# Designs tried in a protein design run: designed miniproteins, single chains, continued (3). Part 15

Each design is a single chain, and the fold is of that chain. pLDDT is the mean over its residues in the fold that is shown.

## One batch from the design tools (miniprotein)

Design m8492
Fold by ESMFold2-Fast:
Structure m8492 (fold): chain A 104 residues (1-104)
Amino acid sequence: SKIVNDLKIMSKSLKKMADFVSSGKMSPKDAADSLGKTGKGVKDIKDKLSKDPKYKKQVDGLDKAGDLINQAKDYASKGDTKKAADLMKKASDTLEKTADQLSK
């Protein structure tokens, strides 16, 4: 489905951003800006799924991912690239798990 594919793309993008931030190939500011866009995308999907109670588990997963993305953005904005990258990887894993739950 489009939602599953969108979540998998966001997951891969977060993992790639984590690697680039950790290696110095992406600035903390650029990472924070990109995380803001990714967080909006996650919220938009969550809002759509929240209209149907059968997706409660997946909505909870998206809430967790959104929180991790917001924390990663805060650490990136403060220049804490190691914590930002760790949180991006955790958000990536959470989005991948949520996508897998939606594809069942």
Scores: mean pLDDT 88

Design m8493
Fold by ESMFold2-Fast:
Structure m8493 (fold): chain A 104 residues (1-104)
Amino acid sequence: MIDPTIFNEPVSLKPKTIEEKLKFILHETYFAREEIHGKPAKEARDHVIKAWEDYLNKNYKEAAEHLKRAAEIMEKNPELFDPRVIEIAKELAEEFYKKAGIKL
């Protein structure tokens, strides 16, 4: 379960650490609602939420898979998402694959 206080913490506009990057994309996608932004926006948000949960449990491979899926959904819906959010999600997925010992 995601701690709702995460959404009340300051978010860096220039995230550098894994946690800062993950909090940034989580915060940017948090308000994606199916009723307003459509099903793809909700699906991307749900994948970012799962990536955060997997990261906290040190399931880096699963975290990477969810971020990769979120980035793919966002790329197919560029009108709904800032390109910077997509790039950070891709970068973070690669970082998590490396933590899991997976060579790309």
Scores: mean pLDDT 75

Design m8494
Fold by ESMFold2-Fast:
Structure m8494 (fold): chain A 73 residues (1-73)
Amino acid sequence: MSRLEKLLEETRKSLEDLQKAIADGNEEAVKAAREKLSLTLSKGFLAIVIDGFPEEYLKELLEIEQKALDLLR
């Protein structure tokens, strides 16, 4: 479904933005990317609750969240 695919793609891009900001050592960009990723993940999880998504989609979002948490340690 195109909405689910778009949300997952946005979440992946937000994670990539966070990774780039961390690699660049730009603390301001890291904060902005963290906020964007948090919002995108929240939208993804809300969509899972509303639409009853397959477990595979939930697993992918959880993996992105885990990667973000590991980067921010």
Scores: mean pLDDT 77

Design m8495
Fold by ESMFold2-Fast:
Structure m8495 (fold): chain A 110 residues (1-110)
Amino acid sequence: MKISDETLEKLRERAKNLTDEEIDQLLRWVNAYLGALGLPPVTREELQELLDKIANGELSDEEREVIRTAIENLNTTSPEAAKIPLGVLTGRYSRRDVVLYLLAVFLLNP
């Protein structure tokens, strides 16, 4: 399944237009999930790097596949259920993939 251009545009515009308060909220939310999974926290700089990469459309094919999975889960289940990536449970997602997945979920369903 291809990610729609409209959904990618929505992700890019959301990533560009986050306030400092929204970035702080996102950082706390992502780090709460990482902590629950036993993964180390991300810094604000690491989070901003990923947000900039989304905003500029500089995602790799592998990173786009993570975003696609997040969008599919949001379309087929609730936002709360979409926060549980099966790739994490199977050990297939890196920490960076988990963060990218959670960013997509948050940006589409804040």
Scores: mean pLDDT 72

Design m8496
Fold by ESMFold2-Fast:
Structure m8496 (fold): chain A 117 residues (1-117)
Amino acid sequence: ELSDEEFVEKVVEKVRKLFPDASQELIDAVRKLIEKLLERGFKKSDVLAVVAYILYLYKHDSEEVALTAINYFLKLLDEDPLTAEFLVRLLEKGIKEGRFSSPEIGEEVRKIYDELS
């Protein structure tokens, strides 16, 4: 079983490989998000669900939107941890059950999730 440190490095490496054009700022922000979620006791599968959604936003909207989403999650973890937990659970359920606002969004996020796993 991977340590939390080994898990962080593995996920970050996969993000770089999957999105080679991603800036160092985005990679650093993703690393910080993974570390913070693990510190707060989130499961590795929940962490991957959040990261997959962020990378979906990067791919289909912009890097600025992905960074904004990361900063929003980080802020919620500090200021409103119950809302953060609720949103993480919604993302995990959305990915596993395809229960996003659009089935196409759910399928795309799930593909990214599977590539990160």
Scores: mean pLDDT 83

Design m8497
Fold by ESMFold2-Fast:
Structure m8497 (fold): chain A 86 residues (1-86)
Amino acid sequence: SELREKAIELLRELMEKAGLPQEVIETVLQDVEQLPTLPPELQIAALRRLQGEVRKLAEEYPETAEVAEKLLEVIDELIEELEETL
C-alpha cells in the first residue's frame, strides 16, 4: 500500500529527528512492516496505539511536530482504508 510506505518513511524521519538510535529505529520499523500479517482489526488497534506514541514523542521533541502531524494524517487514512475492508 502507498499509504503504508508513506507511514513507514514519515515514522523513520520522526524517530531520526527525535535522535533515537538507529537500532531502535530499525526495530520499530520492522514491527510496523509486519502489521499486514495481522487481521485488519488488530492492525487498526496497533495503528491507534502508534498514533498515541507519535503524539507523546512530538510533545517531548517539538522539532518533530510537523513530521508527527503528517504521519498522524497518513495513519488516519490507513485506518480508514482498513475499516473499508471489514
Scores: mean pLDDT 85

Design m8498
Fold by ESMFold2-Fast:
Structure m8498 (fold): chain A 64 residues (1-64)
Amino acid sequence: SERDAELVAQGDALVAALSHPAQFDTIRADARARIREYLDAMRAARDDAERAAAMQAYLDWAAA
């Protein structure tokens, strides 16, 4: 449908914008790296305490 084509085009434009080097792209790349670190820590966590620690570290970064 035309709407589906428009949504795909919007998605492609967003991906392109997020892939281009710019000052704000550096900030986005840092945010992505932090989110990836959080997700990796969550996947590696063996118990609820380790998961809570990973979440707290992410929240502390996000609040700064």
Scores: mean pLDDT 71

Design m8499
Fold by ESMFold2-Fast:
Structure m8499 (fold): chain A 106 residues (1-106)
Amino acid sequence: MKELEEIRKLLDEAMQFAVEAIEAAENGDYEKAAELFTKASELVSRAIEVARKAGAPDEAISLLEQARDLFTEAAEAAKNGDVEKAIELARQAISLLGQAYDLLEK
């Protein structure tokens, strides 16, 4: 499906920004980490819209919504200098994106 390729591209870009955000947070660049987590959240939001239009399973959409919210929380944690919390939330979000990705392969 053309929509599945678009979702995959958006999720791959979101995961890339999340990894870069974790690196920025570990290096003490909290503002950059927050900006990158916000970009990851925005890409997941776009993936959710494409997934809904494509008639994706509710389970996959729910996982994407949870990942979006976790990236938003990670951005807030990063702004507050809570590196450990930001990284933990981001890792949880990346895991949920992987689970959603697997469900979308069917």
Scores: mean pLDDT 87

Design m8500
Fold by ESMFold2-Fast:
Structure m8500 (fold): chain A 82 residues (1-82)
Amino acid sequence: GAPTDEDGQAASEYALALKKKNPSLTVGQIGVKAAYELAKISSSKGDADDATFAKESAEVLAETLPPEEAQKIVDEVNKVVD
């Protein structure tokens, strides 16, 4: 299904907590970690729509990163939702 406001809020809260705990992380690195956690949650639920949302979110975040980091996001999402 379409991304929910709750999914976006959870990702945002996770990203903010990561930045506060690790101030040296770039916005891109925080986005990667947030996308990975969303993919992990979706995989655990077995919900195909949530898995699709996690992949799309990871792809959007990958557009803000260097190609090497973007590929790592894609690989991790595919591994978790496979």
Scores: mean pLDDT 58

Design m8501
Fold by ESMFold2-Fast:
Structure m8501 (fold): chain A 93 residues (1-93)
Amino acid sequence: SEEEEKLFKEALKTALEIANVVDKYWKETGDPLAKKAAEEILKLYRQMKNDRTKETLKEKVSEIEKIVSRLPPEMQAAVKPLLDKLKEIVDKM
């Protein structure tokens, strides 16, 4: 449906925004953990783009959450609203 297509596009956009927020923190702080996290989230984003099943999307969101949980608390706090939004979007699919 048009609604399912819209949710899928919103999920991809939100996952990319998470990667960009983490990449920005790396560029501003020089934190190598943030660099690695941004690269790993971008890889997950590419996998989500290629497989649109709800099961795969839920799995990739869980992997993003695990990556984010390894980052400093300040970075986790900045990403939390986007991560919560991503979970809500995928749950609606």
Scores: mean pLDDT 88

Design m8502
Fold by ESMFold2-Fast:
Structure m8502 (fold): chain A 59 residues (1-59)
Amino acid sequence: DKAKKEKEEKEKKEKYLEIGKEIAKQTGDETLGSAVAAGLYNPEVRPSAERIREIFLQQ
């Protein structure tokens, strides 16, 4: 079902955007938050984005 695949991709993208917004809120840097959200979506830079996420969003 094409609709199911589109929904999964949209949810994944929204999840990454939420992570970016949380980082922007914690750092006061919207550019950094946006870069982390984009990085989590891009496999080539994901490890760097994941490290930044861990630093600011650890439990």
Scores: mean pLDDT 74

Design m8503
Fold by ESMFold2-Fast:
Structure m8503 (fold): chain A 95 residues (1-95)
Amino acid sequence: MSLQEIRDMAVRIARMATERYIKGDYGGARLLLDQLRDTLEVLLQSGEVSLEQALDIARAATQAAIDLARSKGDEKTVKEMEEYGELLEERLRQL
């Protein structure tokens, strides 16, 4: 899979997770976010993506999630996605 395809898929997963949060499906949202995190960790650890590429993908995905939540006026989901993004970046930097 190309780097662009990985980025596009990460953005789609983050948007789907955000839609689940907005709908009150917190379990479904967390599952999608956990899968996104685990996928980026595996790609980084295997050397398929660099740290800079993984961080760029993570930032694009979390920004898309934040933008979607803001567009719906869901301040709670905005905060959850901001916190997720910070923790994801910290986790990737520690690998």
Scores: mean pLDDT 88

Design m8504
Fold by ESMFold2-Fast:
Structure m8504 (fold): chain A 80 residues (1-80)
Amino acid sequence: EELKKKADELEKKAKEFRDLSTQYRNIADEYQKLAEEAPPEVRPELERIAKEFRGKADYYDGLATKHEKEAEKLRKQLEE
């Protein structure tokens, strides 16, 4: 019972991190697009912002993957 609840919680948290990763990746893509259209004076600043949000997306994607793997291990132990 408790192991099933922990697996459910990990899966829910993984989905939340996956959604955050997707949101930050979309923001990074928009800033990258803005940088490509921007004058040379502003471009490096927009590129830095895009890189920062890509880093956040990668971070949350990694957390999602970690939680998904932990949930999978618990599911295999429970033999649902």
Scores: mean pLDDT 84

Design m8505
Fold by ESMFold2-Fast:
Structure m8505 (fold): chain A 98 residues (1-98)
Amino acid sequence: GIEEKVRRLAEDLSFLLGVEGDTVEETAENIIKWLLKQGIISEKEAKELKKMIRENDESLLKALEKIKELLRKNGIVTPEEAVRELADAVDRTVERRR
């Protein structure tokens, strides 16, 4: 369900960034604070993401997915995405040599 997807993504991002909180929502807010401190997002983007986190689980999932995409664009990927990108890079290299 959505709650399980939210929990897994929050845990993956928490582990990746070394950022934690007492709840999934607090962890997400602390991640936004970290992104703002690193200059990855603007204050306007931070406010938008915080609103999404506070609305419901579906909006929280969308906020976490946006954070994941922003991190990826800055060269920071979840362990799952890093493994997939490595596999895809290997496959593309092998196919070009065949």
Scores: mean pLDDT 75

Design m8506
Fold by ESMFold2-Fast:
Structure m8506 (fold): chain A 58 residues (1-58)
Amino acid sequence: SMLDELLEKAKKELQKARTTEEVSKVFRDTVKELEKAGASLDEIAAVMQELSDFWESL
């Protein structure tokens, strides 16, 4: 799905991030892309939780 594609893209960008500013930018950009894709608030929350869990696992 498009949401899965956006999540995978965000995970790759997080792995490349070297500063807290770059990490914050990935999270902000991902929310904006999900909103543009027409994701519901529940879908955005679920994707952002997965992205956060992924970041904490690194």
Scores: mean pLDDT 88

Design m8507
Fold by ESMFold2-Fast:
Structure m8507 (fold): chain A 70 residues (1-70)
Amino acid sequence: SKEKIEKNQKLNLIMQEVIDEVKEEASQEEINLAANAAAASVSSGGKRVDYPMSPKAQEIYERILKKYEE
């Protein structure tokens, strides 16, 4: 649906912004894990995922969700 496309576009924009902010201070594995967790949370109607994450990956994940929820 149009709403699903718009939500996906919003998520992708936010993920790109956050990744650009953290790309020099976080590993690619941490970035990928946080981005995948954020996508899973959005696709599940905002339900938090219980992926095992490093503190840095958790920070990135929470930052993405906070911006998405605004």
Scores: mean pLDDT 77

Design m8508
Fold by ESMFold2-Fast:
Structure m8508 (fold): chain A 65 residues (1-65)
Amino acid sequence: SLEEDRAELIERVRKAYEEHGVLEASFVLDEKIRELIEKGYTLEQVLELGRAGVAEIKRFEAEKQ
């Protein structure tokens, strides 16, 4: 179902962010980028989080076709 697919995607993105050392990060948008920098994350870390999230979303979409 769409609800199960959404839950799976959220878990996969969360796991990717955990692998980058940020346990509570969600998909990185402008406002979230500002918040992460204010919390002490580096720009490099924020950019890698964005890349990890996008890569995981693309992987999920490819699997669902």
Scores: mean pLDDT 67

Design m8509
Fold by ESMFold2-Fast:
Structure m8509 (fold): chain A 128 residues (1-128)
Amino acid sequence: MSVEEIRELRKEDEARFYAEVVAELLLRVDADPALREELDRLLAEYRRTGSISFEELKKTRLYKLLEETLKKYGLTSLADLAEVLSMILLLRSGLPDEEIAGRLSQRFGWSLEKALEFVRLVRERIGE
């Protein structure tokens, strides 16, 4: 799917839009050992504290990848970056898909069905 087609999804299906964006990010992270190591460190911090330090995040190559990828899809605010990062951290948390979907539903106002579709679409795209 093209960048333009994915941008149009944001108006029609927000969960599918975010699934395409998050899948692209996770594929790039999984292909690069340095990015995987940075994500693993952020996951360890998230599991320990329930949050990520923005000061620590902005020092990472992962932050640059997030900023560039989100800008490509028209996501230019710090809130957009925080939302996408939260999606990535939940998907890599090791929680069951139903619990991930429940947390996404609560945080983003999606139905449980839509949140489960998001999780399924990301896993399908990344070969999980």
Scores: mean pLDDT 85

Design m8510
Fold by ESMFold2-Fast:
Structure m8510 (fold): chain A 84 residues (1-84)
Amino acid sequence: TVTSDELVERARRALEQAQRLLDESLELKKIGKYDPEAQKKAEELGQQAVELVLEAAREAEAAGDDELAAALRAEAREIERQFK
């Protein structure tokens, strides 16, 4: 059973990893206009970032932390908007 402190730490690590993936995706997107492989990689990394945060949201919901789950789902939507 995951404690509230463990959930918060897991959520923090998921958000940090998602931010790194999003940052790489956005950098690749800048050159994607001239490089189709960079565009494809950007889309893959952006989608991975979204899925990582949504997984953390599902774990929070399963543990009964609906507020953390809602916050993580909002963050996932924001990440998706940024890479499109």
Scores: mean pLDDT 80

Design m8511
Fold by ESMFold2-Fast:
Structure m8511 (fold): chain A 88 residues (1-88)
Amino acid sequence: SKLEKFIDVLLKKLLELMKTSSGGELLRLVGAILRLIGLKIDLELGADKKEIEKELESILKDVFGLEIDLSKSSVEEVEEKLDEAIKK
């Protein structure tokens, strides 16, 4: 599904950031990863897709400073914006 692909892209980018992070930043990234794993489980258990979408948008804002409407965005567009945010 599109939401599963968003979760997988976010997990990949957070794992890449963890390789160069330490201390409190590392703990914060681990917290975001645990949130994403929880959302992936919820999605498989049949949770409301709009609720999952809003939670993913919250993680994007909290971790990357990105305000994205996932209902109007492709996976490729979100990945590009994540890569731009990581380069800063």
Scores: mean pLDDT 82

Design m8512
Fold by ESMFold2-Fast:
Parts: C-alpha cells; structure tokens; sequence
Structure m8512 (fold): chain A 75 residues (1-75)
C-alpha cells in the first residue's frame, strides 16, 4: 500500500515536472518571437520566465523527495 502510493506520487511528480519544462520551452519560443505569455498561463501565476523556473525547481525537489522516500521504502 505505502509503496504503491509512493510510486503514484513519483509518477505524478514526474508528469508535473515534464509539464513545467514544456511550459518553459513554450515561453522561450514566445519570447524569441516577441510574443507575450497567454492569459491561461498568467492566470496560473506564470507571469514571467523567472516564475516558471521557480516552478521547475519546486517540481524537481518534489520529485526527488518522493523518489528518495520510495528508495528508502524499498530498501
């Protein structure tokens, strides 16, 4: 049960990280084309490249924390 829950949290954290990285790539492309961030991203608090970088850092830490807990549970 606990191991299964941790595996699910790791997979969810991986998906959240992948999504954040895709948003960063998208914002970088928009910046190169001198286009603003879409309203949907602004509504999510992604108002600048700095904000998405913060979100990516948080997602990485969350993923690493769950992976560490899963590793400890499997040892």
Amino acid sequence: SKIKELKEKVEKAKKELEEAEKIREFLNELGQRNLPAPQELIDKGITSPEKIDEMIEEAKKKKEEYEKKLKEALE
Scores: mean pLDDT 78

Design m8513
Fold by ESMFold2-Fast:
Structure m8513 (fold): chain A 98 residues (1-98)
Amino acid sequence: SRAELAARAARAAEYVRRILLERASEPLPNAPVSKDWSDEEKLELKEAEAAMFEDALQSAVEQGSSLEQVVALARALAEALGLSPEEIEAVVALLLAE
């Protein structure tokens, strides 16, 4: 059901948020090298990235996207956010749970 897919998307988004926040103190990949990033700015960026991931998946579910389309979107966004292949597969597993 759409509600079940929305619940799975929320769990996947929570997992991604936890990973991003755990990495908030690490050097930002692909960030402008000329900007001196504070730890607060890094945390705010990771919170914003996590919120965008959740919003994108929930919007896709609300617009009637299939499970396959939501999985494809989640893979693309997680890859863009710098998640490892193992972490991306964990995100997909949360969406496909049984």
Scores: mean pLDDT 79

Design m8514
Fold by ESMFold2-Fast:
Structure m8514 (fold): chain A 73 residues (1-73)
Amino acid sequence: MEIEEELKKQLREVARKLRELGRTSAADTIEKLVDEGPESLPYAANMAKFAGDALPEVKELADKALELYKKYQ
């Protein structure tokens, strides 16, 4: 599978978890960045990192997204 598609899927999982936790604005931002295209993926990954740093419940999902992002580059 292409690393890009796996990264997008993982970023959407981060957004889904944020939405479940009531962090709707952050979830919407990540989903929008993922949908905008490959040039926006660095910003989506950075948002996931900040979300994981702020919310322990998101950290494992965010860390996986960051690992995928490192392989994507």
Scores: mean pLDDT 84

Design m8515
Fold by ESMFold2-Fast:
Structure m8515 (fold): chain A 118 residues (1-118)
Amino acid sequence: APTLEDIDEAIKSAEEAAKNGDPRLEIRLAVDGPFGEVVGAILRAMREHDTPAAAKAGARALILVYRAQKDVLEGKITVEEALRKILEELRKMLENTGDPAAKAVLEAGIEAVERLLA
């Protein structure tokens, strides 16, 4: 399982990607179980939609997932509560997004969370 330090480093990397929108910036963190599925879906969509807008949206989505996982590891929330929070925030981001590539990245994250909550 990833440590709190591993998650904090991943958040920092994702925050830099969210600022720059550089599609060449690699965000890598191995996460366990359901959070790994959501991260994997977002990263795959970011690779398929290699635009600065998709990179920024994907990075912001990854920050949400990593923060939620950190809250679970700290015992603040359950995995189900974390997934529900990720879903709510991703849906809000999607509603405020006009870029088609960024939408595709956010939709991939939403679909992964919905599959895990089914």
Scores: mean pLDDT 79

Design m8516
Fold by ESMFold2-Fast:
Structure m8516 (fold): chain A 105 residues (1-105)
Amino acid sequence: MKVSLTAVKQKVTNADATGKKIEEAQKRAIELLERAAKVIEEEAGVEAELNVVDAPAAKITPEQAAAGLRAAADQLKVAGEKVPKVKEELEKAAAELEALAEEIK
């Protein structure tokens, strides 16, 4: 079994505090996904990879950023179903991503 996680590294052109919140939430999401991949490999012995995709620079709405964070949370929930040994830790990381989505909204 191989678990593939995908994080989108979106360059944000928003010139306000919202752009900074989006960048900070995105950085935290990547950190949570990196930790999840490591936990899957080290604690469950299942092959895991994190693919970080660079997206073109764009003005991103809080709603678009929140949707991306929720999609990342859903990936962790699906991974937890596939790897029950670390399900609790993956669900905790997913909850942190969902909290970030509510903060950025």
Scores: mean pLDDT 82

Design m8517
Fold by ESMFold2-Fast:
Structure m8517 (fold): chain A 106 residues (1-106)
Amino acid sequence: SESVERARRLLDSLSEEDFRRAIEVLREEIERLKKLIATEPELMGENTLRMIELLEEVIELIERLIRGEAEPDDEELVRLGVALAYARARERGPEAVPELAEELAA
């Protein structure tokens, strides 16, 4: 419940512009992961592909929220909260934040 409550508070504090900015940051992360796969295929694992899928799902959820078409469940709220917090932290200094994969896997 604490994680759900934190996610809900974060969502309530964000504007549509904040959501659109988060989508751009998350899309940049997806492109980074895809480039990593292309340049280092021998180091590519199921976890990297799974992370791309999760990020794409989160982007789709944010887009549906902007359109008023989504009512996220508790699991989706926590995942969304982690992704949005990561996107905001990334704007300040990507080196200061944990890898998104670690947060989403927890």
Scores: mean pLDDT 73

Design m8518
Fold by ESMFold2-Fast:
Structure m8518 (fold): chain A 66 residues (1-66)
Amino acid sequence: SALEEVEKLAEDLSEEQKKAMLANAETVLSLSPADAEALLAIGRRDASGEVGEKMLEAMELAYRAR
């Protein structure tokens, strides 16, 4: 499942960062496709560094699972 792939991405992150990543992925899954795509566009503009890039990848994985 997409959430299992997100958990794998979070293996090297802190417990707090993992919870944030899962919450963001669940948000993407709960939104309409158009709203989820808009959120991903914002993430692509703002994501920087290793953690930020992993957060974006997790959101993209959740979007593809719709």
Scores: mean pLDDT 79

Design m8519
Fold by ESMFold2-Fast:
Structure m8519 (fold): chain A 77 residues (1-77)
Amino acid sequence: EIEKELEKMKKIAEKRGYDSLVEALDTIKENLSPEHLKLFELLKLYVENVLEIEDEEKARENLLKEAKENPVGVKAL
């Protein structure tokens, strides 16, 4: 299940030109740890926002707001 989500996220990141996200996904695949699991959950939330919002800029704003409200996973990155 996690592997399928990684494939979806990677395809979206590649289409959007998010090289940093592609690199992060590869790191998660190699070294799945509690810290990387938090990153995976963050990326899942980001992908869900991107799928609902046509504007990439608005998707980033929503992710930033989530980071401010729930910093436990995001600030650690």
Scores: mean pLDDT 58

Design m8520
Fold by ESMFold2-Fast:
Structure m8520 (fold): chain A 78 residues (1-78)
Amino acid sequence: EEILEKIKKIIEDTLVKHGYSPEVAKVEADSIVLFFKNLGLLKPEDIAKYLRSMIPLAKNEKDRKVLEDIAKELEKLV
């Protein structure tokens, strides 16, 4: 549970860094963490690996950079 709160905070902070408002970043981070929880991905390393697998599927450069930065920050928790 505590690790999921840390993951959520990292996602939220990374989204704000990429120009999302704090309110939007909070809603998006909550949704992303819920998505991974529903997949059974509760470890930062597993979530980072999943995000990296999505980089080639990103629709634009901004989305690619967001996925890359979130994965990098989560990898620091391992």
Scores: mean pLDDT 82

Design m8521
Fold by ESMFold2-Fast:
Order: structure tokens, then C-alpha cells, then sequence
Structure m8521 (fold): chain A 65 residues (1-65)
């Protein structure tokens, strides 16, 4: 079963966290221009990563772009 939740959503970017079947988390950062996804970055996170840690990592990635 895959569970996805949005941790941060702004006009400029969306950070999503998806629980994978093996217990790992998939972090997805989507960068937006005029509501359109122009760039998408994904990373795998440890199963024990907190929502706050994942959100901070997503925010740092968005700042780097």
C-alpha cells in the first residue's frame, strides 16, 4: 500500500512524502512555474525519517534551485 501526503505546497513548489511497500519513504520535490511542474527531483529517505526532517530536506533542495 502506498500512502502519499503533501508536506509543503506553495505556488513555487510542492514537497510530497510517499510511504513505499518496503517501509522506506520517497521524497518528491516539484518546482512550479505558473502552476506547471518544470522540474521534479526524487530521493529515498530512511524509514525512520520524521515528517519535519523530510520537509527541511525538501525546503533545502528547493532553495538550491
Amino acid sequence: MEVTRTLRATPEGVVRLTRLADGRWRLTLELLEDGRVVSRHTALADPDMTDEQARDMGAAAARAH
Scores: mean pLDDT 68

Design m8522
Fold by ESMFold2-Fast:
Structure m8522 (fold): chain A 89 residues (1-89)
Amino acid sequence: MEEIERLKREVRELTEEVVKMIPNPEVAEALRENVEGQLKLLEEALKEGMPEEEVKRKLELLIRELEELKEMLENGEIEPYLKQELGKR
């Protein structure tokens, strides 16, 4: 349980780092909503009897996805506009 709460916190902290790199506020908010939705589904799944190790695995995958997105944003690989913004900062 405590490790799941730590991973959830790590997901939220990483999401806020990624959101700060997104210049479009609608896209940034959509990412926050998507992540919070995934965290809520995992919390409900855990309460419904999903093994704790499976929930941890899914949280770790979400962290990897967010880290990959952060790297893509830092490299400007998503859109020409983002590449221009990130390359000048």
Scores: mean pLDDT 76

Design m8523
Fold by ESMFold2-Fast:
Structure m8523 (fold): chain A 69 residues (1-69)
Amino acid sequence: MSKIQQLKKQIDELDRQAQEKIAAGDTQGLIDLYQQRIELYRELEKLGDPEAGERLDATEQTLQALQKA
């Protein structure tokens, strides 16, 4: 498994957990997961993944909105 494939697998797992946090109304748990997702997307961006920058920006925007709630 490549580093990119490993990071994408970790992001998929975080996305699955995020859906559970959303359903439960667990804002703090969701914030923690999105912080982890940001770090993984930063690693993907450094590796040249073409989608990583857009997904990183979207995740940062979502995290900021959650922190204001």
Scores: mean pLDDT 82

Design m8524
Fold by ESMFold2-Fast:
Structure m8524 (fold): chain A 106 residues (1-106)
Amino acid sequence: SLDELIEKFREAVAAGDEDAALSYGIQALKEAIKNKDVEKVKEILRYAAEHLSPEAVLQLFRAAIELAKKNGDKELLDAIREVAKQHPDPEVQKELLELIDRAEAK
């Protein structure tokens, strides 16, 4: 279930297992997007932004952005952009916003 995937994601983050966190995080994002649960997408991405490395955060955002683009879901892209703007590191924030802008342009 989506809730089980989010729990596994949070457990992997707490354990410092970034590879497992990415695997479960991507699976949770896919399920949340399939269910059109924008709030769960925001929850996963906010938790990642708070606890994971910049590289892992970029990978999770890229996965969410690609799925939103594939589905033509502009509302979801806007929600992802809102979370990106909340990132505390201005350099990571800039990279996240650039990924979203490139996805919207192509």
Scores: mean pLDDT 86

